# Ledger of designs, part 38: designed miniproteins, single chains, continued (5)

Each design is a single chain, and the fold is of that chain. pLDDT is the mean over its residues in the fold that is shown.

## One batch from the design tools (miniprotein)

Design m17295
Fold by ESMFold2-Fast:
Structure m17295 (fold): chain A 71 residues (1-71)
Amino acid sequence: MEATVFAKADSPEAARKAAEALRQVPGVKSVVIDEERNIVAGTFDSLEAAEKAAEAVRKVPGVKEVKITPL
């Protein structure tokens, strides 16, 4: 089951670090950054990969909100 992880950051630097954390998770399919809103979205091939990605992103300083949406 595929899933998407959304993270909201308080700065462009935090958004870039969050995107990097998402890209390092096995099972990542795509990562996009909305630099105007400091939002990062990653799509994963499984819910398990998305859960691991969300946990990694929560540890990034400046990340305020993290949400997983199953596909």
Scores: mean pLDDT 81

Design m17296
Fold by ESMFold2-Fast:
Structure m17296 (fold): chain A 99 residues (1-99)
Amino acid sequence: SMEEIDRETQGFAVGARAALAAGDEAEKLGILTPEVSMKIIGSGMALGAAAARGEITVDEAAKQLAEDVRKYLAPYGTPEQVERVAKVAEDAFRAAFAA
């Protein structure tokens, strides 16, 4: 239905915004690569769409985005830097769905 398509599109947009916030933080720390950026954006979009469809809770999706960020950035940053970016991703995802 149109309503289902609209919800999924909004979910992609919300997830993408959270992923971009995480990407900006990773870029400031000098640990972002183009490949990692695309993976984080893809993860955010997929999790945003899934949360919008009610397949996963917003809290579960936010935590999963943080885990994906940790996984993708682990080879490029210190544990402290990676955790900082993961926290930004989780907080941005929750904030975007609360609006």
Scores: mean pLDDT 87

Design m17297
Fold by ESMFold2-Fast:
Structure m17297 (fold): chain A 79 residues (1-79)
Amino acid sequence: IEELIKEMKEIMEKMEKLSLEEAKKLFTEYVNKIKKYLSEEDQKRLDKILEKALKAKTKEEFLEVAEQAMAWVYHQLLS
C-alpha cells in the first residue's frame, strides 16, 4: 500500500511533464497495475474513469480527471 501510494505520486508528477499521448499511456498502465488491489466494484468504476480520461482532448482536462481518480484510489487504499 505505502509503495503503491509513493508510485501514484511519482506517476502524477511524471504525467505533468509528458505529452498528452504519453501521459494517457502511463495512466492506463498504472490503472491496470492497481486494479488487482481493488474490489470488482471499484475496478469497474476505475475503468469508467480511465475511459473518461482517455476521451480528454487537452492536457489540462486529462490531468483534472487523472488527479480526481488518483485521489479516489488513495482513499480506497487507505480504507
Scores: mean pLDDT 79

Design m17298
Fold by ESMFold2-Fast:
Structure m17298 (fold): chain A 86 residues (1-86)
Amino acid sequence: VAPAHAEAVRERVRRAAQETLAIMEAELATATDPEVKAALQAAIDAARALLAAIDAGAAPEEVLELEVELSLALMNVGIAKSVASR
């Protein structure tokens, strides 16, 4: 793999996680439904874990596992909102 490509992918994942964290934190501040709040907190925790792993120089496999965890947490946020919205 080209050296620049690996660095670009890592930076892209980091940026996406930071953006997701900011969105989830803003949404948690205005959320009123307890299940939506719980799902948002789980997504925030997953995004923070992913960012911490990237900053610590975690192996690609660990980063991928944390990306999957974040994706599942975001799906759960969507489900919780759908249920709360009726």
Scores: mean pLDDT 81

Design m17299
Fold by ESMFold2-Fast:
Structure m17299 (fold): chain A 78 residues (1-78)
Amino acid sequence: MLPSDEEIDVAFVEIIYGIGKATGDLLGAARLAVEHARRSGNPEVQRVAAENIEDLAKQSTDPEVREELLRLAEEARA
């Protein structure tokens, strides 16, 4: 069974999230996830990206990084 475009886009966002966690480049990962989710035009992909970015924000100890991550999460939903 071939995955749907939505399943592929969600998987790509999940991979970006994993890379961000593994490398510690939370802002770089979040920006890539927002760009991909917005290009997809798919509300489910945008929701998954936003939720993953919010999870990265919860893991950040830097208030400036956390604030920017929360802003990027809202951008992903728009």
Scores: mean pLDDT 79

Design m17300
Fold by ESMFold2-Fast:
Structure m17300 (fold): chain A 82 residues (1-82)
Amino acid sequence: KYLKILEYILKGENPEEAQKFREIASSQEELSELLSEYLKTNDEKKFEEKAKELLEKDPSLTEEMVEAFKEFALRIKEIDEE
């Protein structure tokens, strides 16, 4: 649910970035699920713990990618709170 909202917002503001996000999300299902749960619960500690596990498990995933996803999640929350 939240990932689709994020893709939609990014598509409106930056279609190219939305496409890249979609590609990353489709190849990184576990990261996408983690992001969805973070947006739902706002549990930063749980997000950090699970993100660390994913980074150790998947060598194609980088800290920069995780941070970018977290920043997008925070932007979505800020818009939703308004």
Scores: mean pLDDT 64

Design m17301
Fold by ESMFold2-Fast:
Structure m17301 (fold): chain A 64 residues (1-64)
Amino acid sequence: MDEVRELGVKLLQKAEELRKQGKSAEEIAREMNELVKKWFEEKGSPSYTLADPSAASGPAPPPP
């Protein structure tokens, strides 16, 4: 496997780079969250959640 380990290393490197750029913790968290989402998409699933199968453009999510 080792794919999860690669993701972890990339997240650490990304966080360090963003901190050196002077990004806020909330911005770093958003960047890391986006990286994780891309990783799940790249794994072969176009959607990491069954609630939102849309890819390019689709209907808005239902209200809570």
Scores: mean pLDDT 67

Design m17302
Fold by ESMFold2-Fast:
Structure m17302 (fold): chain A 85 residues (1-85)
Amino acid sequence: MKKVEESIERVREAYERARDAAARVERAGGSQETIDRLRRMADDLRKVRDYLEENKDMDPRVAELIAGTAVAHGLGTVNLAEREL
């Protein structure tokens, strides 16, 4: 059974990947729209991480659902942006 801490780490990894994707798109001369979308996604992932860190006593299954949903949306956005590189 996954601990809330494992869910926090999944969101942190997705956050770093979204941030790194934004930097790569910017260096490649990609569109400002794509860069802004990736930066907003990174900010949303950071907020989810902070929420989970403030609520470590929650049901681990609820934390896994929250993290899983956020990570899926985040990585989907990153994958679409990376196809333009």
Scores: mean pLDDT 84

Design m17303
Fold by ESMFold2-Fast:
Formats: sequence, C-alpha cells, structure tokens
Structure m17303 (fold): chain A 86 residues (1-86)
Amino acid sequence: SNLPKLTPELAREIARAAAEGLSPEEVTQRLHEKGLIPEDVRVVGLAIIENKETGEKFLLAVLEDADGRVAIYDVTKYAPEEVEKL
C-alpha cells in the first residue's frame, strides 16, 4: 500500500482545504500539486463530526490507493485549531 502516513503538514493542508469548502476531488488535486500524497492516492471522503454536548469538532479524511485500499485519517490529531474553525 502506498497510502501515506499522516503528518502535520498533510493534516494542515487537508484542514485548510476543507475550511475553503473544497470537494474531495479538489483537495486531492491540491495535495498532488504540493507533493503531499502520491499521484495514485486520492481523497474520497471528508467528514466533519461535531460533539453537540461539548462543541468539539473532528475532521476525518478517507484516502484510497490505486488498489482500492482505504485509510481513515483523523486530521484533528495534527491540526486541531484549524478543525475547530470549520
């Protein structure tokens, strides 16, 4: 699997793109242009989850490789301040 490890740089770019209202396809293009994910890896989903009791937000990104393997990345782990602004 060529799915990348979640890094602070990757997490911040995903959170920034989500804050701009970009689609998964547009996020994929930006991450390819910045060299943050392999060309055969794509973002196939973005989910913003809010705890209504606490107001805490989470951003999950779903990435898929060329073989159809998927990984779910908790972007909030490395970009919590950007996610709170979503």
Scores: mean pLDDT 88

Design m17304
Fold by ESMFold2-Fast:
Structure m17304 (fold): chain A 116 residues (1-116)
Amino acid sequence: NDEEIERVAEKLGISPQAIRDVLEGKGKGSLPAQVAAAYIAHKEGLPISKLPSPVARAAYETIKTGTGLLFRLALGEITLSEANKVELYLARLDPEELSKVTGTKVKKASEEEIKK
């Protein structure tokens, strides 16, 4: 659904096309595009194998189970900086779902926080 892609893109300050390119396998994309694509893939019930990067797969696992970041960080597949950005972008997109899967109350990330 293009409407949901456009809404997610607006929340992260990226183009809808950047999310579509990641989902279509046309490129790795920026960090926020990778996280946005993972979030859309999870909501649409698409398999993790559609995601082209360790960061996108970590974001998918994190929104689904709350546990993907630590495992991929331990394997050296993502950096601590990338892990922190995944958490921040997911807290911007869906703090309620992130709270539910982590068992911790997550505050909605502001536009100013994601701009840093």
Scores: mean pLDDT 82

Design m17305
Fold by ESMFold2-Fast:
Structure m17305 (fold): chain A 87 residues (1-87)
Amino acid sequence: MQEEWRKILENLKEFYKEAMGEVAFENDEELHKEFAELEQMIDDRVPEEEFIEFLARIEPFSAGVLGEVPGITPELAKKIEEAKKKL
Protein backbone atom coordinates (compact mmCIF):
# COMPACT_ATOMS: atom_id res chain seq x y z
CA MET A 1 0.00 0.00 0.00
CA GLN A 2 2.50 2.68 1.12
CA GLU A 3 5.03 1.71 -1.60
CA GLU A 4 2.28 1.62 -4.27
CA TRP A 5 1.12 5.16 -3.35
CA ARG A 6 4.72 6.46 -3.37
CA LYS A 7 5.11 5.10 -6.91
CA ILE A 8 1.79 6.66 -7.97
CA LEU A 9 2.83 10.03 -6.46
CA GLU A 10 6.19 10.01 -8.30
CA ASN A 11 4.53 9.06 -11.60
CA LEU A 12 1.82 11.70 -11.08
CA LYS A 13 4.52 14.37 -10.54
CA GLU A 14 6.24 13.30 -13.79
CA PHE A 15 2.90 13.30 -15.63
CA TYR A 16 2.14 16.88 -14.53
CA LYS A 17 5.69 18.02 -15.36
CA GLU A 18 5.38 16.58 -18.89
CA ALA A 19 1.86 17.95 -19.39
CA MET A 20 2.45 21.54 -18.19
CA GLY A 21 6.21 21.96 -18.66
CA GLU A 22 8.97 22.11 -16.04
CA VAL A 23 8.85 25.89 -15.38
CA ALA A 24 5.05 25.98 -14.95
CA PHE A 25 5.26 22.86 -12.75
CA GLU A 26 7.97 24.39 -10.49
CA ASN A 27 6.00 27.66 -10.11
CA ASP A 28 2.65 26.02 -9.22
CA GLU A 29 2.66 26.50 -5.42
CA GLU A 30 -0.83 24.98 -4.98
CA LEU A 31 0.18 21.80 -6.85
CA HIS A 32 3.35 21.42 -4.73
CA LYS A 33 1.30 21.87 -1.56
CA GLU A 34 -1.12 19.17 -2.76
CA PHE A 35 1.78 16.78 -3.49
CA ALA A 36 3.29 17.53 -0.05
CA GLU A 37 -0.06 16.67 1.56
CA LEU A 38 -0.20 13.38 -0.40
CA GLU A 39 3.37 12.54 0.67
CA GLN A 40 2.44 13.20 4.32
CA MET A 41 -0.64 10.96 3.96
CA ILE A 42 1.60 8.17 2.62
CA ASP A 43 4.02 8.61 5.56
CA ASP A 44 1.06 8.57 8.01
CA ARG A 45 -0.27 5.34 6.39
CA VAL A 46 -3.80 6.68 5.95
CA PRO A 47 -6.42 4.30 4.48
CA GLU A 48 -6.77 4.01 0.67
CA GLU A 49 -10.21 5.63 0.91
CA GLU A 50 -8.62 8.88 2.18
CA PHE A 51 -6.20 8.98 -0.78
CA ILE A 52 -9.10 8.41 -3.20
CA GLU A 53 -11.17 11.18 -1.56
CA PHE A 54 -8.21 13.61 -1.58
CA LEU A 55 -7.48 12.95 -5.27
CA ALA A 56 -11.21 13.31 -6.07
CA ARG A 57 -11.14 16.82 -4.55
CA ILE A 58 -7.88 18.09 -6.13
CA GLU A 59 -7.43 16.18 -9.41
CA PRO A 60 -9.05 17.84 -12.46
CA PHE A 61 -8.39 14.92 -14.84
CA SER A 62 -10.91 12.35 -16.03
CA ALA A 63 -10.52 8.62 -15.33
CA GLY A 64 -9.19 8.15 -18.88
CA VAL A 65 -6.37 10.66 -18.35
CA LEU A 66 -5.54 9.33 -14.86
CA GLY A 67 -5.29 5.83 -16.37
CA GLU A 68 -2.29 7.09 -18.40
CA VAL A 69 -0.31 7.55 -15.15
CA PRO A 70 1.75 4.38 -14.43
CA GLY A 71 0.56 2.77 -11.19
CA ILE A 72 -2.99 4.13 -11.44
CA THR A 73 -5.01 1.11 -12.53
CA PRO A 74 -8.32 1.47 -14.45
CA GLU A 75 -10.04 0.28 -11.25
CA LEU A 76 -8.34 2.97 -9.13
CA ALA A 77 -9.11 5.69 -11.73
CA LYS A 78 -12.77 4.60 -11.67
CA LYS A 79 -12.87 4.79 -7.84
CA ILE A 80 -11.53 8.37 -8.02
CA GLU A 81 -14.15 9.26 -10.67
CA GLU A 82 -16.94 7.76 -8.52
CA ALA A 83 -15.69 9.72 -5.48
CA LYS A 84 -15.83 12.95 -7.56
CA LYS A 85 -19.54 12.29 -8.26
CA LYS A 86 -20.20 12.40 -4.49
CA LEU A 87 -18.79 15.96 -4.29
Scores: mean pLDDT 71

Design m17306
Fold by ESMFold2-Fast:
Structure m17306 (fold): chain A 81 residues (1-81)
Amino acid sequence: SLVEEAKKAIDEGQYDEAIELARKGLEEDPNSVEAWRVLSKALRKQGQYLEAGRYEAIALALEGKFDEAVQAVREGAKLAA
């Protein structure tokens, strides 16, 4: 799957490729918690903490973890400042 390819790209340090593959996976299934998390992880590896926190929050919200989702956004914003 695209998500599995994105995970392999992260393991190989190819974060731009991982982002592209995860985004394509989300075009097929926007409710894929795993795809949102892979995208967040790749962005965090590139130092894009604000965007990474926002996408982790989407994954958490899809799991019904709304308090944790709010915390993920706030933490990403603090790390980006």
Scores: mean pLDDT 87

Design m17307
Fold by ESMFold2-Fast:
Structure m17307 (fold): chain A 100 residues (1-100)
Amino acid sequence: DPAVEEAAKLDGVDPEVYRILSKSHFVLAVMLLLEEGRFDAVEAIQNLPTTPPSPETYLKMREKYKGDIEGLVDAILNGDEETRRAAAGLLGELYVKKVE
């Protein structure tokens, strides 16, 4: 998507991050959480809006957790709405990386 790639370049962000932010990773996050047996986190994210988080929040969370599934689960259970949306997106990203 040329618009996503151009926006990412202007902001100094990886275009893949912006593509991830433009999509709901809700289903992929749920799949990862089900594999990890975290039904509490699945219930928490099922009621969240599927609106992507801000790029700033997402990148901050990505830097902080760096693929720490338990840290992202804690963020889903105890974070605010934007933090929970960012954590769900990052879990979806981790599931994609696990598959391909």
Scores: mean pLDDT 70

Design m17308
Fold by ESMFold2-Fast:
Structure m17308 (fold): chain A 72 residues (1-72)
Amino acid sequence: SAAEIAREAARALQERHGLSPESAELLVRTAVADPEGARLAREILDHLRAGDDEGARRALAELGRVAARQLA
């Protein structure tokens, strides 16, 4: 599910990149609420699994833009 993928990505980002608990919660919420967010959460996870920290960071930045649109 999108929630499971997003939680796995958030956990990996917390462990490797120091992602805050608040940002981790926002990542999961955004992925569940928006198909674009769900796609980006999967991209983050795929990049992390491949060891591509730069790709993961770019996908996370884009997910932040999706989250900002949801808050507006």
Scores: mean pLDDT 83

Design m17309
Fold by ESMFold2-Fast:
Structure m17309 (fold): chain A 84 residues (1-84)
Amino acid sequence: MKELEELIKEAEELAEEGVELAIRELEGEEVDPEELKRLQEREEEVAKKIKELIEKNPELQEEAKKRLGEILEKARKRVEEAEA
């Protein structure tokens, strides 16, 4: 439980960084490709840790899916608002 909470918080923070980079790019700012690559690597590592935690604790799968879905929807809406 505590381990899942920590990973979800980390995923939310990474999603916020991703939204910030996407908005900067939409505003015409040139985003450093290395910065984007580092963010993607961190996102992949967190996703891997969440998957491993769920494999050990299958009962957490539905909660993790719901909470990650909420994070993704929030990030998507913020990027869509910036595009408008």
Scores: mean pLDDT 81

Design m17310
Fold by ESMFold2-Fast:
Structure m17310 (fold): chain A 118 residues (1-118)
Amino acid sequence: SDLEAALKAAKETEPKLQDFLTSLHKLLDNSSTLSPEEVAAAIAMYQSVVSTSNTITKFKNGEMSPEQARKQLQSQLGSLRSYTQSLAAHASTPLARDTVAAGKKLIDSVQKLIDALS
C-alpha cells in the first residue's frame, strides 16, 4: 500500500538522518576551522535536520497525515538543499566535504519519502 511504502521510506531515511547529524556534530566541534558562513550554514542545516526528524517521527506515530508530512518535508527539503549547496561552495576541509556528501544522501532519501507520500 502507499502508506506501507511511505513507512518503509521513512525507516530507510532514519540512518541517513543519524549519519548527517553525526557529521554535523563533528563539523561544529571543529567550528574554529570554519568560516562564519560555513558555521551559519552548519547551524541552519542542524536545525533543518532536527525539524525533518520531528516530521518523520510524527508521521510514523500517526500524529501527522501523509499530506501534512509531504508538505512539511517539501519545505524542509528545500532548506536542506539550499544549506548543503552553501556549505559545498565553501567546503575546504575533508570533514566539510564528508558533511556535504552525507547531506546529499539525506536529500535523496527525503525525496524518495516525499515521492512515496504522493
Scores: mean pLDDT 87

Design m17311
Fold by ESMFold2-Fast:
Structure m17311 (fold): chain A 61 residues (1-61)
Amino acid sequence: GPSEEEVRRALALYLEHAEAAGLGSSEFKEVSREEGIALAQAIARETPAMPESVRAHVESL
């Protein structure tokens, strides 16, 4: 699975994309689990800097 360092880098990338999409507010907390997973998968696919181990894990959800 992903290392702690890879998870931290991935989290930073996810937070950056969520904020850019306007999801850094209370609206982020109202996203359903299914929508959250789909968004995480989409962000991982479009983010070249995303660790491969993290992308593989997210795609398995």
Scores: mean pLDDT 70

Design m17312
Fold by ESMFold2-Fast:
Structure m17312 (fold): chain A 98 residues (1-98)
Amino acid sequence: SMTQDIVDRAVRMSVDKYGIPRDVADMFGSRFMMMMSMPPDQMVVQFRRWASTMSRDQLSMALTMSLNMGNVARQNGDTGTYDRMMRMSRVISDVLRG
């Protein structure tokens, strides 16, 4: 699927260019893929709950991955996935600041 392509490319970019450990990037990629299969309202609720359990380091890595996924989606013309990833990145940024 287009979502799977976006996740795969974002995982590769996060590992290769941002130094996120492969196992961590794969875990985030799998979780983001699962969340992208959910209805939008359920995705936001589930993501916010998950983000609230993350360490600062995990939040920083999740932010990098959500931004990378958003950028790949934008390049592919997938505005729906881009908007979702930008909403997720804002949730992460809010948790990091609070």
Scores: mean pLDDT 83

Design m17313
Fold by ESMFold2-Fast:
Structure m17313 (fold): chain A 84 residues (1-84)
Amino acid sequence: MVEEQEPQGEPEVVERAKETIEAIGAAAANAGPKEEHPLYEEATRLAKARVNALSTEEQEAIANSREEAAKLFEESLAEVKAAK
């Protein structure tokens, strides 16, 4: 029998959520000063890692909404900046 394996959502949803976050991070890097690029890159990496810990519903929300992805990115960026 085919075994279902999606404890953290479907792979396609997770990939789409991470792609949306990556697009938000790239937009922030393009709009921000170059001195902050490492902070934006780290925030993008942290946000993408956090997607793996989210529920399927939250992963789908991020994959389908740039606003939800931006919130997760902004939270991750704030955490990176606070760790400075």
Scores: mean pLDDT 76

Design m17314
Fold by ESMFold2-Fast:
Structure m17314 (fold): chain A 70 residues (1-70)
Amino acid sequence: KAYKVISEAVGLLREADTEEARETIAEILEALSKGNLKEALEIALKGLKKIDIKDKERKERLIKELEELL
């Protein structure tokens, strides 16, 4: 479940196509590479809240799913 939600969050951040979104994706992937799943979830949640994303419905759904996992 957690990896699926992170994967969807990364996909949505890629669609935003901003420098901030790319940096957030890199931070998520680094946390995952170190086995820090909770940190990856926290970075994804913070990023989705901060970054301007056009698909507001997917953004709100993923924020809720990330909050439920934390």
Scores: mean pLDDT 82

Design m17315
Fold by ESMFold2-Fast:
Structure m17315 (fold): chain A 68 residues (1-68)
Amino acid sequence: GGADAGKAAVDLANSGAKEITLTGSDGEVAVIPGDRPEAAALLAIGLGLDGQETITVEAGDTVRTFSG
């Protein structure tokens, strides 16, 4: 769910990621500064609530996909 994607986004931000990219399965894309982990978490939760089948979290070379 969006909570798992949000946790991954926070973990990446805390690891020094400059930018976190969230992508919903319908093609919605959000880019969030790595100094705003709370914003990344809230957006990932929002994508899950919007009924996205998958949420992809990207930072640098890290790509992780979660069910929505």
Scores: mean pLDDT 80

Design m17316
Fold by ESMFold2-Fast:
Structure m17316 (fold): chain A 79 residues (1-79)
Amino acid sequence: SLLEDPEVLQRALDVAAEEAPEVDLSSLSEEGKRAVAQLVIETQEWLYANRDSLSEEEAEALLERLNEELLAIAEKHRA
């Protein structure tokens, strides 16, 4: 699993912090941090796989949804 690599996990958390700067990711449980990282990685992989068929507007809408989902995960997994 990519989440078993600490460098991959940290990069995903850094992306999440950029997309949702209002969320205190440092207050998340380890489970919450993994859930956030997994969502970011899955979203990035999906965007890359669909890059040739995805419009700019659809890509922006997906990133906006990612921000909303990151906030929801952070609220559920607050330590």
Scores: mean pLDDT 75

Design m17317
Fold by ESMFold2-Fast:
Structure m17317 (fold): chain A 76 residues (1-76)
Amino acid sequence: GRRHLSTRTFTSPSGQRVTVTLSEVGGRLVFDFTTDDGRPPDDELSAQIQAFLEPYWPEWERLEEERRERERRERR
């Protein structure tokens, strides 16, 4: 099932807003982000998103490595 972990909204000095949702789905961390205007996040919002995700980066990297290892084994 899907487990909600966190949701956070960031606003840049330009007035652009982004909502970031972190969820767990089947043992995977999933990051969803949406800007209010449908444009890519500006540099300030990108920095805020990175800072928010930084504590989860080691876990995300570990899960991605496990996925890549599994895919490599399945190809052989």
Scores: mean pLDDT 72

Design m17318
Fold by ESMFold2-Fast:
Structure m17318 (fold): chain A 82 residues (1-82)
Amino acid sequence: KELEEKFEELQKKLGVAPPKKPELEELHKEYAVAVVEAVEKGMSEEEFEKIVEEVKPLAEELKEEKKIEEVMEKIIELIKKK
């Protein structure tokens, strides 16, 4: 799936590993749904990359699992504002 491939590419680019704990799986699914909905609304790859660049500094500061949640929540927030 094109969107799943983009997610894998972005996870590698941001250095964010997929969540290993069940609690984070729900947030990860919510993140995926938000991105899918944005793309279906006509969000371009360039617009999505701008969102990724906006949160990239935060992602680079990831040292703890809690910070991964904050990054995903920030991306969801930025997507919903579009």
Scores: mean pLDDT 62

Design m17319
Fold by ESMFold2-Fast:
Structure m17319 (fold): chain A 85 residues (1-85)
Amino acid sequence: MDEENKKLAEEFGLEVKKILESKGPITPEEGDLIAKLTILAYELRLSKEELEEWLEELRNMNREEMIEFLKRKVEEYEKELEKIE
């Protein structure tokens, strides 16, 4: 497995968590969303550029907007994996 893709996904997940924590305390449900997003980013092998664009968008959102964004992206990616499987 590509160590680079794994490192990028882990770093992305950590940054998403830091951004959300800066906007308020994280619930267990929100933590699960971040974990799922991290796994999906790794499985879909998202590029560094794509991940950086998402982090920039997330930094400009309020807490509620960020949570809704994370939920939508997890749903979109789960559907994308369904098409590949």
Scores: mean pLDDT 78

Design m17320
Fold by ESMFold2-Fast:
Structure m17320 (fold): chain A 83 residues (1-83)
Amino acid sequence: AKRPTITLTDESLSGTSVTITWTSSSPLKSAEVLDQNGNVVASKTGNATSITVSGLTKSGYYSVKGTDENGQVGYSNTTKVTV
């Protein structure tokens, strides 16, 4: 398929910050971390495989939205981050 397949592989919590790590079937031009309501809480450009979300005040569910160089969008599995 043209859309990237994104899989969350690790979540590392440090205080109020979480580092989310993933794999993608295709190189990404950008990645965004979405909260349980679909709001973007962090973003990174390039073929990134991890992102740190800072300033967490509440436990919740998160996913990664990735866009490849051709504008195809993929979504990861959801993970629960407990603060």
Scores: mean pLDDT 80

Design m17321
Fold by ESMFold2-Fast:
Structure m17321 (fold): chain A 80 residues (1-80)
Amino acid sequence: ELAEKVYRYYYKEGLSLEEIAKKFGISRSTVEKLLKDYEEKYGIKTLSDLEAWKEFIEVMKKRDPSISEEEAEEMIKNLE
């Protein structure tokens, strides 16, 4: 769960590794390790494919311009 949130902030909001580390109260090295493990599929399970999550947001915006990132985030939050 933490790794999923770290990945969201890095790829969605473009936060730096230090900003994410400060936000979650973890070390920068831990953030780097989490991102590395996801990219290599090293035993970490996530909500879904991280690329698919990003594509989902883009598709929602294209489908209906009135649907903002806020709506997409609510859907992701409801996926448990």
Scores: mean pLDDT 62

Design m17322
Fold by ESMFold2-Fast:
Structure m17322 (fold): chain A 58 residues (1-58)
Amino acid sequence: PPTRLTPADEAIALEAIRAANKEMERLSKDKSLTDDQINDRASQVGAETYAAARAAAA
């Protein structure tokens, strides 16, 4: 057994991180949003992407 994430779990985590980063880049162009709002939205997108990928892998 691996001492870290499995390769599949790592791939899913990286996909979620990429989705969150892409959303953060998009939201950073909207100067009306606070850093907290941008982080919250990006975190939500990352969590949703992770959950969807985990469900698809099951």
Scores: mean pLDDT 77

Design m17323
Fold by ESMFold2-Fast:
Structure m17323 (fold): chain A 80 residues (1-80)
Amino acid sequence: SDSVFLPEKLFEEGKKLFEKGVETGDIELIKEAIEKLEKAKELLLFASTIAQVPNFEEKLKKLEEEIEKAKKELEKLEKE
């Protein structure tokens, strides 16, 4: 396709949804954020099997960290 590396786009979309979900206390937005972030991770891992991804390990760690943060915030909000 023309344009942007899909894992990076999904990562940014997931981060935005997570920020909004935390701001609004919306559990559904946080769940959607986790789904986007996990899809970004899956695609990043797939991309690494096809070609060399610059700073792959760093990108993967950042994505895993964001997923962990989102899951912890989801657990916190579920207690409300």
Scores: mean pLDDT 81

Design m17324
Fold by ESMFold2-Fast:
Structure m17324 (fold): chain A 61 residues (1-61)
Amino acid sequence: SMEEREKIAEEIRKLIEEIGKVDPVLAAWLGRVLDHMLRENAPLEALRNLLAHAKEVLAKL
């Protein structure tokens, strides 16, 4: 649903902001990936996978 997509996108953006405090280049790349996924109407599963990846990245920083 649009509501689920919006919530996941917001969560990813928050994680990207935190990543950007440590690695701004990686954060910029992740932001471009998210923007591309949203423009191309990528499936919800793809957004969930990006969310999981962003969580892993932040945990390793």
Scores: mean pLDDT 87

Design m17325
Fold by ESMFold2-Fast:
Structure m17325 (fold): chain A 68 residues (1-68)
Amino acid sequence: DELKKKLEEISKESFEEFEREVQAALNKPDMSVGEILRQPLTDAQRATLQKIYSEQRKKLKEREAKAL
């Protein structure tokens, strides 16, 4: 199923992009998102993380719509 493979690729790419953006924003290039979330974060860092997450969720939906 071409569509299923395309959606899996989009999801993987979106997660990788999200992880890269979080790593860059918090200056933690050697840490996974899961590890970063276990670290003490300031309110500003948490707000940045939520913004990145929301933007990535919107981008994922747009990519899925374009795949159709």
Scores: mean pLDDT 76

Design m17326
Fold by ESMFold2-Fast:
Structure m17326 (fold): chain A 58 residues (1-58)
Amino acid sequence: SSVSDTAVQRALELGLTEVLSVSEHRPNTYASVTAVGADGRRYSLYFFGSTLLYLEPE
């Protein structure tokens, strides 16, 4: 979906090296991303469209 595609693109633009999973939340405008950072750590990211709401290590 465009919401998931936007979230993946934004995570990569923010410097995450690998996206592991994407989940869309109702009403389908929010997305959660789990990704690996350049430090080799796993991070959770939460987006509203293209806007990063939070980024935290898991």
Scores: mean pLDDT 81

Design m17327
Fold by ESMFold2-Fast:
Structure m17327 (fold): chain A 120 residues (1-120)
Amino acid sequence: MIEVTVEALLDTSTMPLEEIEALARRQVDDTVAGLNARLPPGAEVRAEVKVEKISDTEARLTIRATVSTDDPELAVEAMLGLAASAYAAGAKRITVTASDPEVEEAARKRLVEVFGPDRV
C-alpha cells in the first residue's frame, strides 16, 4: 500500500471557486475510475480531493490517494494520472510526494519527462 499526495495552487480570478472545485473533483473521479478499470485483481486506487480558499484569487488543491499495490510501476502510473487531473483543473505547477521514496523519485522523473520541468 502506497500513499501519494499531489498539491497545486489554482487561480480563482477567472472562475468561481465552486466551479474549480467541481472541475477538480470530476477530473480526479474520472481518472480514479479509469485506473481501477485497468488494475489487476486486488489492486485499487482511492482518492480524496480538497480545495481550500487561500485568497480571492488563489486556492490550494490537495489530492490524497492510496494505491493498494506492491507494484511500484502501478503507483507511478497512478501518480501521473492524478497529476494530469490537477493540470486539467488549471494547475500550472504541482508537487508530488509518496510514502515510498523510490516511487516518489520515479514519478517525479517521469512527470518532468512528460510535462516538462517547469510544471513539477
Scores: mean pLDDT 81

Design m17328
Fold by ESMFold2-Fast:
Structure m17328 (fold): chain A 75 residues (1-75)
Amino acid sequence: SSARIEQLKREAKRLLEEAQEAIDKGDLSKAMNLLGQLHKIVEELKALGEIDEAREYQLQIQELGLEIAKKSKAA
C-alpha cells in the first residue's frame, strides 16, 4: 500500500540520520545495528516493487558501511 511505502521511507530517513549520528559519535556498534534495520527496510521496499527507491537507500547504506569500516581501522 502507498501508506506502507511512505512509512518505510520515513523510517529509512530516520534510521539513516541516526546511523550517521552514531558514526559521528564513534558508536560503531549502534551504527551497525541501525544499518541492519535499514537493510530490512530495503528488502521490504523491493518486495513492494519500489526498486529505484530501494537502490538509492542501498547506495546510502553502502556509503555509511564504508565510513564505519574506515573508523574501525583508524589508529
Scores: mean pLDDT 88

Design m17329
Fold by ESMFold2-Fast:
Structure m17329 (fold): chain A 76 residues (1-76)
Amino acid sequence: MEKIKKIIEDAKKNKKSSFTLDPEELVAMTDEEREELLKMIRDYLINFEKLDQETVDEFIKALREAIDLLREKAAS
C-alpha cells in the first residue's frame, strides 16, 4: 500500500494518467490485493484526472488482464 501511495503521489505531481508498476510486486499480489490496487487506481483516475467511468473501466480491465498474464507466466 505505501509503495502504491508513492506511485499515486508521483502521478499527481507530474499530472500523468498512467502509473509505473513494479512487475515483481504485481506477480506477488493476491486476487484481493490486485482488486484493492485497481480500486485505488480507478478512484485516482476518476477524482483527479476526471476521466469518464467507461474509459476508466476499460483501463482497469486492461490492467487486470496484464496482471493475470504476468501471474500465469510466473505460475507456469
Scores: mean pLDDT 68

